Designed miniproteins, single chains, continued (4). Designs and how they scored, part 13

Each design is a single chain, and the fold is of that chain. pLDDT is the mean over its residues in the fold that is shown.

## One batch from the design tools (miniprotein)

Design m12453
Fold by ESMFold2-Fast:
Structure m12453 (fold): chain A 75 residues (1-75)
Amino acid sequence: MERLKEIAEKIGEMLKILAELKKKAQKGELTEKDKEEAIEKIEKLTEEAKKISDEEEKEALEKFKEELIKEIEEL
């Protein structure tokens, strides 16, 4: 139970990063540096979540990371 809660908290942090970038993009304030820093943070959070995950959860986290990075690159 505690493990799944920790994974969910990391996912929540990743979603918050994406939401803040989308907010900057809407204001016309988004920079390439903002995108690079967000991608680095998402990669770090994904690796931290993977350390406490089983093999199925690791695969799901990798796919989730790839989709988030794609959304950021498309902003």
Scores: mean pLDDT 85

Design m12454
Fold by ESMFold2-Fast:
Structure m12454 (fold): chain A 55 residues (1-55)
Amino acid sequence: VELSEKEKEGGIAAAKWMKEGGMTEEQAIQLLMREGGMSRERAEAALKAGLEAGG
């Protein structure tokens, strides 16, 4: 899916929270949905993009 700049930034932050904070993938997705205002599909895509970007 095509992500906005803010959604991409959120995904990178969420990937960092997983790597450094010990957050689970589901917890990261839930945070992107609640704090980022994303649907589950967009949150999953943003997190995947963030992980692939080295976050």
Scores: mean pLDDT 77

Design m12455
Fold by ESMFold2-Fast:
Structure m12455 (fold): chain A 55 residues (1-55)
Amino acid sequence: AAADRLRARIARLQKNIEFLKKQKEKSTDPETQKLLDKAIENYQAQIAALEARLA
């Protein structure tokens, strides 16, 4: 079903966010942290859009 595909996309994006958060914890470079934050925000926005489609 379409909902199952949306849930699968959300799960993949959540895994990407978790990976990026762990990389941010290991980084002390402010520029790297800014890039990671931007990537996390982008994935969070994509998840929010997909979750809205499930509602």
Scores: mean pLDDT 84

Design m12457
Fold by ESMFold2-Fast:
Structure m12457 (fold): chain A 68 residues (1-68)
Amino acid sequence: MDELIEKIAELVREAKELEKKGELEKAIQLYNEALRLAEQLSTQDPVIGRVAIHDIKEAIEKLKKKME
């Protein structure tokens, strides 16, 4: 469980760095990987998992709006 939380945080951090560099497609790919892990986390801890899923989905939506 803790490893999933750490990996999600790492992927989100890397995605934010890619976003700053203007590599929006790569940032979205990392956010989607983090979302997959957050969905796994929600089966173990629904409270923490739901928060992670919500935050990551919001980040993906904001990036998609920048690309459209």
Scores: mean pLDDT 82

Design m12458
Fold by ESMFold2-Fast:
Structure m12458 (fold): chain A 67 residues (1-67)
Amino acid sequence: MKKIALVRAETEEEAREAGEIVKEKFGADEVVLLVGVSDEEALEIARKIREEKGAEVILARASDILA
């Protein structure tokens, strides 16, 4: 099953740093950076990708990854 990681961040720099960590730690096939979106919007994007692509989706906040 294809594994896609969605990384929510307030800045592009945080998104890039957290994205690299998530890809390495969780072995994601693809990383999607969500900059400036709300938690609610990120959850809806994750739901849509799971349903449309049949992929395993990991949703992470950059602040949680970089802590």
Scores: mean pLDDT 80

Design m12459
Fold by ESMFold2-Fast:
Structure m12459 (fold): chain A 97 residues (1-97)
Amino acid sequence: MMELVIETTLLVMGLSVAVLAAKRGKLDPEYLEKLAEKLKELAKKTPDEEAREKLEEAARYALEAAKAAREGDKEKALEYAEEALRKAAEALRILAE
């Protein structure tokens, strides 16, 4: 559990950086795609079903944010990045309790 908490915390921090970049219109879609891959890998290792579902949702939103960023839709990219952060933070809360 401690290792999952640390890894989830690092991904929440990574998504926070992505949200800040999106607010500046400088979101790197490749960075989001890498975060999504790490979120999927972490979900596979997560024994808690609710936390796993939240990590999978975070990964899906991160990929949608990357797609929106590649299409030049800065508003949707920010909205999806914020949702990815929210879901990852919810997973962290579940794993920390």
Scores: mean pLDDT 86

Design m12460
Fold by ESMFold2-Fast:
Structure m12460 (fold): chain A 70 residues (1-70)
Amino acid sequence: MEDEELYEKALELLGELLRRADEAALAGDYATARRLAEEVARRAEEAGLPRVAEAARAAVEMAERAEAAA
């Protein structure tokens, strides 16, 4: 029960951070977007959340490409 609650909370928090990363990228703050997405990817891998990790890695790539283009 406790571990299920911790995983659910982690998934919610990681989702919020990933959303913040997307918002930062839309605002042109690619450095913040990349940093947040990298943190989400790392934490998701550690927590065994492959779908969140995949989304976070995609966000990192998008932020890197946008930063390089800016």
Scores: mean pLDDT 75

Design m12461
Fold by ESMFold2-Fast:
Structure m12461 (fold): chain A 73 residues (1-73)
Amino acid sequence: MEKLEEAEKYLAAGKRYYELGDYEKAVAAYSKAIELYEEVGSPKLKEALLNLGKALEKLGKLKEAKEYYEKAK
């Protein structure tokens, strides 16, 4: 499914931005991955939500990070 492939590309891009310390771009990429994974019902949605939470913590957005960690449970 092209939507699943697109979601995985955004997840990979988000991880790369996170590793480079570009947390704003990581958040943007993970957010797109989450939207696509929600549409297809992929189990990787949980991973994307957890990674978005971690990137938000790095930006000091602790309340938003907590929301995504709760969704990942």
Scores: mean pLDDT 86

Design m12462
Fold by ESMFold2-Fast:
Structure m12462 (fold): chain A 82 residues (1-82)
Amino acid sequence: PEMVTLPATVLLLADANGNPVAVIMGLGDSFEAARANAEAAFAALRAASDVELSVAQELDTEVEVPAALAAAHDALVTDLTA
């Protein structure tokens, strides 16, 4: 099917003053994969930036997404962590 329901982990990132500045979503074929992908993306962002960032909110959920978008997200996370 064009649309799939996948486990997702959403991280809301804040700057040093607590202002929301970014959102990261990890998608996977399991809850473990979704969380790992979200954590990997956050770690890559922290490694690439000298800006102080923290996780202000974390949400584990399920989202309905196009299968092609889920695959593209995994590829981007892989590229960021390589």
Scores: mean pLDDT 72

Design m12463
Fold by ESMFold2-Fast:
Structure m12463 (fold): chain A 89 residues (1-89)
Amino acid sequence: MEAREFAEASLRVVRELLEEAVRAAEAGDYSKAAALYTAAELVGIGAEIDLLLAGKEELAEEFRREFERLKREAERRLEEAEEEKRRAE
């Protein structure tokens, strides 16, 4: 797989894991949400390392920026789910 295709495939996996983490939190399964979020982080970190080892520094930088953006979006949604639970108490 070319480095760009690898980066795009890794971002798809990260996005799916983060979406599943948000769904778990919305369902009240915060342990599952934390585990899925951690899995997304590990996939993202591993992909960035692989891109750097392949000498694709610019692509690794682009990957990191999109990965950080996806994490920020997921963190915001997870925070919203937690606040909704606090209001229901």
Scores: mean pLDDT 84

Design m12464
Fold by ESMFold2-Fast:
Structure m12464 (fold): chain A 66 residues (1-66)
Amino acid sequence: MEEAEELAKKLDEESAKILREALEAVRGKSNVALAVGLYDAAKVLKDAPEEIRKKLLELAKRLALS
């Protein structure tokens, strides 16, 4: 969660809002739900820097495997 919030700080205001809303929707849910939320956010944030999108996908993968 906190790692994804740090990534949101590096995004433009609109993209950061989309990511934060996705995180809020899955707050307190399972790691699998959080992974799905992060994966979906990465797909929607196509205009975000590639490095940030890649980090979101890696974080989602790590959560899905835990």
Scores: mean pLDDT 75

Design m12465
Fold by ESMFold2-Fast:
Structure m12465 (fold): chain A 80 residues (1-80)
Amino acid sequence: MEEEKEKRKKISELVGTILRIIGLEIEIELLKEKGAPEEEIKKAEEELKEAKERAKALLEEMLEKGWISEEEKQRLLENL
């Protein structure tokens, strides 16, 4: 049961990270459209890069645990 709890926690973290990535991508586009300060755009881009790296690390861990397939990992990375 501990393994099942760990799996659920990792899936929740992954979903949260993917939603954050989508939100940041939308935010960056809106910032660019309204001509926001370069520093504000750069900060959002840095946060996006960090979130993408976190998602990749979570996917690699889940693949090693056998909770996802290599094909599922590749498909999810395509949406980042």
Scores: mean pLDDT 81

Design m12466
Fold by ESMFold2-Fast:
Structure m12466 (fold): chain A 73 residues (1-73)
Amino acid sequence: LDKEVLKKGTEEGIEYAKQGDVKKAIETMKKSAKEAGAELLLSGVKVVELAKPSPEGLATAIKSLTEETLKEA
């Protein structure tokens, strides 16, 4: 697991979510999860995408999923 890639991607994803760009936030998180080798995070992001979250809800979900991923690393 590349923790630096994951941290940077999480910060970028949350920033896009705060800007209301849900699509870019989700794509940023999928890309970062793949690059970091975080398969559980990638799966979690896909589930969140299916729920069609609000920007605020997406930012909260990104934080939660990343915290869980970092605990396993």
Scores: mean pLDDT 80

Design m12467
Fold by ESMFold2-Fast:
Structure m12467 (fold): chain A 56 residues (1-56)
Amino acid sequence: AAEAMARARRGLAEAKAVLDKYSDQNKGDEIAKEGRRLAPDVVPFGRATLAEHAAA
């Protein structure tokens, strides 16, 4: 059923969140970048920034 897929995606998202927390502890620079992404007023800019960061 669709429930299995929803649960798998939720678990994967949680696992990634935990992994990112551990990575951030060793990379202070990553924390600074995430700070800007959290700002609601910068949400549209954050999406563009992610695309640019992934491209180069």
Scores: mean pLDDT 58

Design m12468
Fold by ESMFold2-Fast:
Structure m12468 (fold): chain A 67 residues (1-67)
Amino acid sequence: LEEEIEEIKKRIEEIEREIERLREELERLRREGASKEEILELEIEIGVLEVELAVLKLVLKKLEKKL
């Protein structure tokens, strides 16, 4: 159970770092006048990761309550 919690925490940190990187790229694309299509594609990618992050945080909270 504790090992499972540590693995989930590690995955959360990885996803948070990836979201941050993608948000920085999104800001850069907006600044450089990239196409609406490129911006939308990156926004969708960020959104998918945010949903995954939310699910993992919910699972983590439930596992921590069992300890």
Scores: mean pLDDT 83

Design m12469
Fold by ESMFold2-Fast:
Structure m12469 (fold): chain A 68 residues (1-68)
Amino acid sequence: GALTALQQAKLFLESNPDVTVTEVGTDQIVASTSLNPQKQIALTLQLMGDFPDLSVSLSGNTIVVSAK
């Protein structure tokens, strides 16, 4: 089937060696990062820019990407 925005975001996160996708649901992806706080914020902003139809949040070392 066609890739959804959420599935494309998953592939993007999996391509980053400093990011580990820990949970994959139908409506949500959870990823853990080994990045410093500034780089975590930069990655979160990049996800928001690249996937504007998704909700992106950062909590500690955890990035959550949710379908809209």
Scores: mean pLDDT 81

Design m12470
Fold by ESMFold2-Fast:
Structure m12470 (fold): chain A 92 residues (1-92)
Amino acid sequence: AEEDVKKAREALKEGNFDEAIKYAEKALQSDDPEVQLEALDILTQVALKGDKESIEKALEVARKALTHPDPEVQRRAIAAILIAVGKLLELE
C-alpha cells in the first residue's frame, strides 16, 4: 500500500536496506500497479546502493513480480533483477 512505499523510502534514505526491502515487498502485494512500480523502484535503489546481502534480498523480492500480469510491472522487475545481478558480479 502507499504507506508501505513511504516507510520503504524513509528506510532507504536512512540506509536501512532491510527495512526498505521489507516494506517494498509488502507494497508489491498491492493490487495497484502504481504502488507496485514504486516498490520496484525502491528495490532497484537497494540494488544500486546496498551491500551484497541487501542486493541478494532485493533480487529475491523483485523475482516475485515477474509473475504479475501487468507488462510494465514485469519490465520493471526484469530491470531491477538485471541491475542486482550486475552489482553482485562486481562484488565478487
Scores: mean pLDDT 83

Design m12471
Fold by ESMFold2-Fast:
Structure m12471 (fold): chain A 71 residues (1-71)
Amino acid sequence: GELRQRILRLIGEILRLIGEIEDLRLEIERLKKEKTPDAEERIKELEEEIKRLEEERERLLKELDELEKLE
C-alpha cells in the first residue's frame, strides 16, 4: 500500500544522503592536504553542508522509525 511505498522511498533517500555525506568527507580529506586558506574556507563550507545533510538524515530516520511502528 501507500505506507510501504513511503517507507521504501525514505530508505532510498536515507541511503542517498549517506552516500553524499561520504563523498563530501572524502573531499574534505583531500582539501586538508592542501593546507591553504582557500582550502580551509572550502572545508568550512563542506562541513556546514555535511551538518545539514546529517540533520536531514536524522529527520528521515525518525520519520522511518515512526512509520515502521505503524505496521
Scores: mean pLDDT 84

Design m12472
Fold by ESMFold2-Fast:
Structure m12472 (fold): chain A 76 residues (1-76)
Amino acid sequence: SLAEELLALGRAGDPAAVEPLLEALRSPDTEVRTAAGRALAQIGPAAEPARAALLEIGKTETDDETVRAILAALLR
């Protein structure tokens, strides 16, 4: 599934995945958004350039698991 592919990108830790993962956070599918947030948290400090975009996306996110994933990415 797309969600599994996004989680695999997070495990690979490639900074080039940050931009596609930010795009995935705008998906209408909650599973895709949650996976993208978790993947960004997994990449960790290398996702620091995405901080402003994560904060902006987090303002409008209403899904509990996706909010937790975004917060995890922001707190790293």
Scores: mean pLDDT 80

Design m12474
Fold by ESMFold2-Fast:
Structure m12474 (fold): chain A 60 residues (1-60)
Amino acid sequence: MEKAKEIISKYFKEKFGVDEETAKELADRIIESFKDLPEQERLKAIENILKEDGIDIDLS
């Protein structure tokens, strides 16, 4: 999940111009929302939610 956090954080920084700390908080919040899922399903669930918000990220 560390790689997913870095990828998500980078996207928020580049797309919205938020601070690094804010980007990491947003990434952590998204990842924690799916903590009860196995890693494979967790990554796909995060990808699907971000895609619905117009963020196309490959976490695989």
Scores: mean pLDDT 75

Design m12475
Fold by ESMFold2-Fast:
Structure m12475 (fold): chain A 58 residues (1-58)
Amino acid sequence: AAAPEEAARAAAEAAARGENADQSTLLGSGMIAKLGADGEAARAGGRAAREAMQKRGF
């Protein structure tokens, strides 16, 4: 386990991967979703970390 902000970031990354996996279903290609999920997870992680800090009053 890590700090709350790190845990929130990891959760957001998992959610972003799930959302991108849904798009992979439409495309019929898991490879495309995997590459996109990696990029989206990184971006979502940063955004989620900021939101988590805001929720904690930082």
Scores: mean pLDDT 56

Design m12476
Fold by ESMFold2-Fast:
Structure m12476 (fold): chain A 91 residues (1-91)
Amino acid sequence: KYKEIGDFYLKLGEELKDVDPELAALYYMIAGRNYEKAGDFDKAIEAYEKAIEVGTPEQKATAYRNLSKVYRKKGDFEKAEEWEKKAKELE
């Protein structure tokens, strides 16, 4: 269920990335959150990285914070700290 919702929003983001990159980033972040709920951390990381590519500075900061949370859930605390630092540097 959550994975299918994630796939849906990931596709919408891909369709909009060249037309409305800010909206695409929002859809990528929604996809990432749904992948997290599905326990698919690798897909969540993919979605948040795509949001970073096309998002505004504020959206990038949010995506970096979400990446930090995902890496923390994976037990990679060093990588989690790196992403949190990147988020703070944009704020």
Scores: mean pLDDT 87

Design m12477
Fold by ESMFold2-Fast:
Structure m12477 (fold): chain A 93 residues (1-93)
Amino acid sequence: SKEAYNEAVLLLLKAKELLEKAKEAKKTLPKESEEYKKIVEENTKKALELLEKAEELLEKEVPEKTPEVEKLKKEIEELKKEIEEELKKEEKE
């Protein structure tokens, strides 16, 4: 369970890194550019994939309901929700 927990933490950190890249693209590139859409969509899609994997690891490999595990699960869910809402906003613009 410790190994799976550590892997889930690593996946979350990697997802946050990809989300920061998407955030920088939003700051530096015009919203109308094809490059903006591709960079934002690719990085957010990859981040969601990593968050899904982390959530699955915690569910299947970490049966203990410790406060640390619950906090990590909540953080993953909140980031997934934030990413999904951002993707919807970009599609409307």
Scores: mean pLDDT 78

Design m12478
Fold by ESMFold2-Fast:
Parts: C-alpha cells; sequence; structure tokens
Structure m12478 (fold): chain A 64 residues (1-64)
C-alpha cells in the first residue's frame, strides 16, 4: 500500500511529459510535500523500481 506522499509524488511524475526529469525541489512543490519528505519518498520509489534517478533529478520508471 502506498503512503499519501508516495502517491502524490508518483502522480506528479506521471503528469510530466514522457522522458522528462524533475528536481527533488520541483517534485516536492508540485506534490505538496517538504523537500525532505520528497527526497525520502523518491529513494523508496527508486528502490521499488517505480522511478529512475537521472543527473537532473528523477523521472518516472517503466511502470508509469
Amino acid sequence: MLTPAEEAVLRTLAALPPGASATVRELAERAGVSQGTASRTLRKLEEAGLVERTPEGYRRGEVL
């Protein structure tokens, strides 16, 4: 089961154009969470294969 923060971050990433990356700050602002919450959430989602880390930040994984 996803937490509200995980769901908000995933929805934000899914709304980005295909292949687009966003910074932790950008994702935090759009998801309505703190940068600390976004960073921790993105790390968990990366471990689950739902998001990919890029030099610019994060993008949605193959599942999104």
Scores: mean pLDDT 78

Design m12479
Fold by ESMFold2-Fast:
Structure m12479 (fold): chain A 56 residues (1-56)
Amino acid sequence: MAEQLAEEAARTVTDPALREEAFARAKEAISAAGSDLAAQFAANQTVADEARAREA
């Protein structure tokens, strides 16, 4: 589950290196959020937003 969420977030990143970093960070953040689904989605979105900001 966490891996699929992280992959979806990473797809919004066009730079391959930043995409790989975003995927790894999203997986870690989702894992840290535990079983709280809302926290998992929030953590995933934060990582995706940070990765996209680094592209710009």
Scores: mean pLDDT 75

Design m12481
Fold by ESMFold2-Fast:
Structure m12481 (fold): chain A 111 residues (1-111)
Amino acid sequence: MIEELEKRIAENPNDAEAWYKLGLEYYNLGKYEEAIEYFKKAIENAKTNLLKAKALLYLGIAYAHQKKYEEAKKALEEAIKLLSTEDSEEAKALKEQAEIALEEVEKKIKE
């Protein structure tokens, strides 16, 4: 998967879906620093609010793994705002996930 995604990006560096998927692969490997860079590229190149919100959600979760709770909060708040404009079951599920993640991040900021 990673090698194929890297090839897609080399051929089209504006492929937001490929950046997002590469971010997920690195996130699943526990490589949060690299995942964050790839999610930022996905956000920069996203052509839909749903893809941008998915990348922002995982950006926030990856920041939380690095204990960057203020950055995590900002990303999750933006994801929730975008998902609130979408009327789909996928967007509702992602919004619930983002709200749970935000509550956990806010608890860490207050500690």
Scores: mean pLDDT 89

Design m12482
Fold by ESMFold2-Fast:
Structure m12482 (fold): chain A 62 residues (1-62)
Amino acid sequence: MEEIREKFEKFGLGDRSVELVIRAFGEEEARERVKKTKTVEDAIGLVLEAIGRLIDEELAAA
């Protein structure tokens, strides 16, 4: 949690971005994906992927 938050803060992304990534992927997968994030562009891409996944899950809700 803290490692994800610190890395996102360094890229200028707030707590909301951290919450979205964890909500979409779960804490373990979010941590691994964030470890692979090396640039601001990678971090933005990860947040967009998280948003897309959450939208798809809502649309697929039975």
Scores: mean pLDDT 76

Design m12483
Fold by ESMFold2-Fast:
Structure m12483 (fold): chain A 59 residues (1-59)
Amino acid sequence: SALAAFQAGIEAYNAEDYRAAVEHFRRALALDPDGEWAAAARERLAVAEARLAELGLAP
């Protein structure tokens, strides 16, 4: 579900696995772009993508 994907994204983000976090947040937003958590997912997605870019990795 969208919520499960968002929760997986949070777990990956907290583990500093930004690539996995990006994949999970993108999936959550694709399943439910208007969920209560969607704004938080977009914010963390942007941060995770920025962190990957800083590390020389593709988001």
Scores: mean pLDDT 81

Design m12484
Fold by ESMFold2-Fast:
Structure m12484 (fold): chain A 73 residues (1-73)
Amino acid sequence: GAAPLAELFSTLSAEEREVVRVIAEHPDPAKITLREIGERLGLSPATVSRHMRRIMEKLGLRSKEELVELLRG
Protein backbone atom coordinates (compact mmCIF):
# COMPACT_ATOMS: atom_id res chain seq x y z
CA GLY A 1 0.00 0.00 0.00
CA ALA A 2 1.00 3.68 -0.07
CA ALA A 3 3.34 4.81 2.73
CA PRO A 4 1.66 6.82 5.53
CA LEU A 5 2.02 10.61 5.18
CA ALA A 6 3.78 10.87 8.57
CA GLU A 7 6.41 8.29 7.49
CA LEU A 8 7.02 10.13 4.19
CA PHE A 9 7.45 13.43 6.12
CA SER A 10 10.11 11.78 8.34
CA THR A 11 12.43 11.63 5.25
CA LEU A 12 12.34 15.45 4.92
CA SER A 13 14.80 17.88 6.51
CA ALA A 14 13.50 20.46 9.02
CA GLU A 15 13.60 23.17 6.30
CA GLU A 16 11.79 20.94 3.77
CA ARG A 17 9.11 20.14 6.40
CA GLU A 18 8.59 23.90 6.96
CA VAL A 19 7.99 24.37 3.20
CA VAL A 20 5.41 21.53 3.19
CA ARG A 21 3.76 22.93 6.37
CA VAL A 22 3.30 26.37 4.72
CA ILE A 23 1.72 24.70 1.66
CA ALA A 24 -0.58 22.48 3.80
CA GLU A 25 -1.71 25.44 5.97
CA HIS A 26 -2.56 27.67 2.97
CA PRO A 27 -6.35 28.19 2.42
CA ASP A 28 -5.88 27.07 -1.22
CA PRO A 29 -2.70 24.93 -1.37
CA ALA A 30 -3.05 24.40 -5.15
CA LYS A 31 -2.66 28.19 -5.72
CA ILE A 32 0.29 28.89 -3.40
CA THR A 33 3.34 30.40 -5.16
CA LEU A 34 7.07 29.95 -4.50
CA ARG A 35 7.19 33.69 -3.71
CA GLU A 36 4.47 33.37 -1.03
CA ILE A 37 6.24 30.36 0.56
CA GLY A 38 9.50 32.36 0.54
CA GLU A 39 7.85 35.40 2.15
CA ARG A 40 6.43 33.22 4.96
CA LEU A 41 9.77 31.47 5.63
CA GLY A 42 12.20 34.35 4.92
CA LEU A 43 13.66 32.48 1.92
CA SER A 44 14.31 33.56 -1.68
CA PRO A 45 12.07 32.03 -4.40
CA ALA A 46 15.20 30.27 -5.76
CA THR A 47 15.84 28.61 -2.37
CA VAL A 48 12.16 27.58 -2.13
CA SER A 49 12.40 26.12 -5.67
CA ARG A 50 15.42 24.00 -4.64
CA HIS A 51 13.56 22.77 -1.52
CA MET A 52 10.48 21.92 -3.63
CA ARG A 53 12.60 19.88 -6.06
CA ARG A 54 14.20 17.93 -3.18
CA ILE A 55 10.83 17.39 -1.45
CA MET A 56 9.31 16.01 -4.67
CA GLU A 57 12.38 13.80 -5.24
CA LYS A 58 12.27 12.38 -1.67
CA LEU A 59 8.48 11.78 -1.78
CA GLY A 60 8.54 10.32 -5.32
CA LEU A 61 6.35 13.12 -6.71
CA ARG A 62 6.66 14.74 -10.17
CA SER A 63 4.86 18.05 -9.59
CA LYS A 64 3.54 20.53 -7.01
CA GLU A 65 0.03 19.33 -7.96
CA GLU A 66 0.90 15.76 -6.84
CA LEU A 67 2.24 17.17 -3.54
CA VAL A 68 -1.04 19.08 -2.99
CA GLU A 69 -3.03 15.87 -3.70
CA LEU A 70 -0.86 13.96 -1.17
CA LEU A 71 -1.50 16.67 1.46
CA ARG A 72 -5.29 16.51 0.86
CA GLY A 73 -5.22 12.73 1.64
Scores: mean pLDDT 79

Design m12485
Fold by ESMFold2-Fast:
Structure m12485 (fold): chain A 76 residues (1-76)
Amino acid sequence: MTITVVLEDGTVLTYDVSTVEGVIAAILDLEGLALEQNKTYKLLTADGKEIKNIDDLKAAAEAGETLTLKLFPLPE
């Protein structure tokens, strides 16, 4: 089971979310990409629904959804 994430620059990333370790690795990689830009991130579906937890991420992967990584300023 894989999830596809599109970055703001059009880069397409694919992660294996078949295991808990794979899900954690995906989250850490995406968090690292946002932190390199001194920002936080949200994962959004094509209709703008936010991925809030591991269950949402797995459900999106099972549905064949393509997610968008959207960057936001760090909270105050």
Scores: mean pLDDT 78

Design m12486
Fold by ESMFold2-Fast:
Structure m12486 (fold): chain A 86 residues (1-86)
Amino acid sequence: MTIKIVLKNSNVGTRIAALGVATQGYLNGGEVETKVEGDETTITISNADEETVQLALEMAEGLKKAGAKVTITQEGDVLTITIESP
């Protein structure tokens, strides 16, 4: 599947967390693309395996508990996680 991590008003912590997920996705044979536009960073992980999907969801839950606004949507084979820093 494809994972899209959208960071809005990101801080260093949220960027490091998202890059950790992207690194695992790449090591597991996925393709990673990062796009930065102003205060928004989009990390796209194509051909993400089940472990990378689980790690992305755990990262999203952890950041939500840390006070970030997290929205998770799934359309077909695309999981989008939007994280807005407080």
Scores: mean pLDDT 84

Design m12487
Fold by ESMFold2-Fast:
Structure m12487 (fold): chain A 58 residues (1-58)
Amino acid sequence: SPQVAALKARKAQLEAELAELERQYQAETDPRKQAILLFQITALRVEIDLLERKIAQL
């Protein structure tokens, strides 16, 4: 369905953003900035998981 295709496209975009944040996290040497990046990575993983569950229900 068009809705499933749109959700899959959004998931792919978020997965690309996650990969970039994980790359930044590995390069970061400031513990406070690492903590912020880890929080952002965790939030994005939750969003991806919710999106995947929504796709599975359609």
Scores: mean pLDDT 89

Design m12488
Fold by ESMFold2-Fast:
Structure m12488 (fold): chain A 69 residues (1-69)
Amino acid sequence: SDEEIIRERRPFWRELFKTVVFGDPEMSDEELAARMDALALEIVTALLRKRGKSDAEAEAVYAASVAAA
């Protein structure tokens, strides 16, 4: 299954991302997760800015989340 393939390759792609994407093979798994989260947020924000409809929806969801905090 796809889940089994992903599971078997998860250690490999972590090392690959540390070395190839971020250029820091000594990076901890926690640092990798934090950098990937930051990168994902930047990508999502940039993508939303390209799509006016998605921007409006994201702004509404974000405002609701802030009000709930």
Scores: mean pLDDT 65

Design m12489
Fold by ESMFold2-Fast:
Structure m12489 (fold): chain A 74 residues (1-74)
Amino acid sequence: MVDKIVKELEENNKKLSEYNRLAKEQGLRDEPSVENMAKAYSEAYGKPFEEAKKEIEEILKKQGEASDKLLKAS
C-alpha cells in the first residue's frame, strides 16, 4: 500500500512541478496560485484555461489524499 501511495505522490508532484515551472517562466510569482499555474499551462500547451485549472485542482486533491493516506499508513 505505501509503495502505491508514494508512486501517486511522485507522479502528482512531477505534474505540479511542471505547471509551477511554466508559471515561473511566464514571470509569475515564485509561489503561484492554482489560477496562475493553470494560466501558464493553458498558454504553453494551448489547453483551455478552465480545463487546465480543473486538472491542476484534481491533481492537488489527489496529492492531498495520497499524502493523508501515507501519514495514516505510517
Scores: mean pLDDT 70

Design m12490
Fold by ESMFold2-Fast:
Structure m12490 (fold): chain A 94 residues (1-94)
Amino acid sequence: MEYRIELDVTLKPGATLDEVREAVIEAAQKAAEKYGVEITRLSVERVGPNRVRVTIDVKAKSKEQAEKFAKALAEELRKHPLVTDVEYRVEEVP
């Protein structure tokens, strides 16, 4: 099954998109290995001065597995010094 994960990441003022992109890629790869999901697409876009949208398409055995991956990724990103908040949602791709 394929799932789309969208994360809305709120940043501290002065954070660069490149720093956030690097952190997202590293955290996503670690979470993917831990939960056995395959990342098929990863996009990081600035949607405001202090807001970034991350879209990740994954292949997972179940929605529960995709949700565990999304939660772990969000929790890891919240630990980053330049991140103030992370909200996420998971949906099945038709």
Scores: mean pLDDT 83

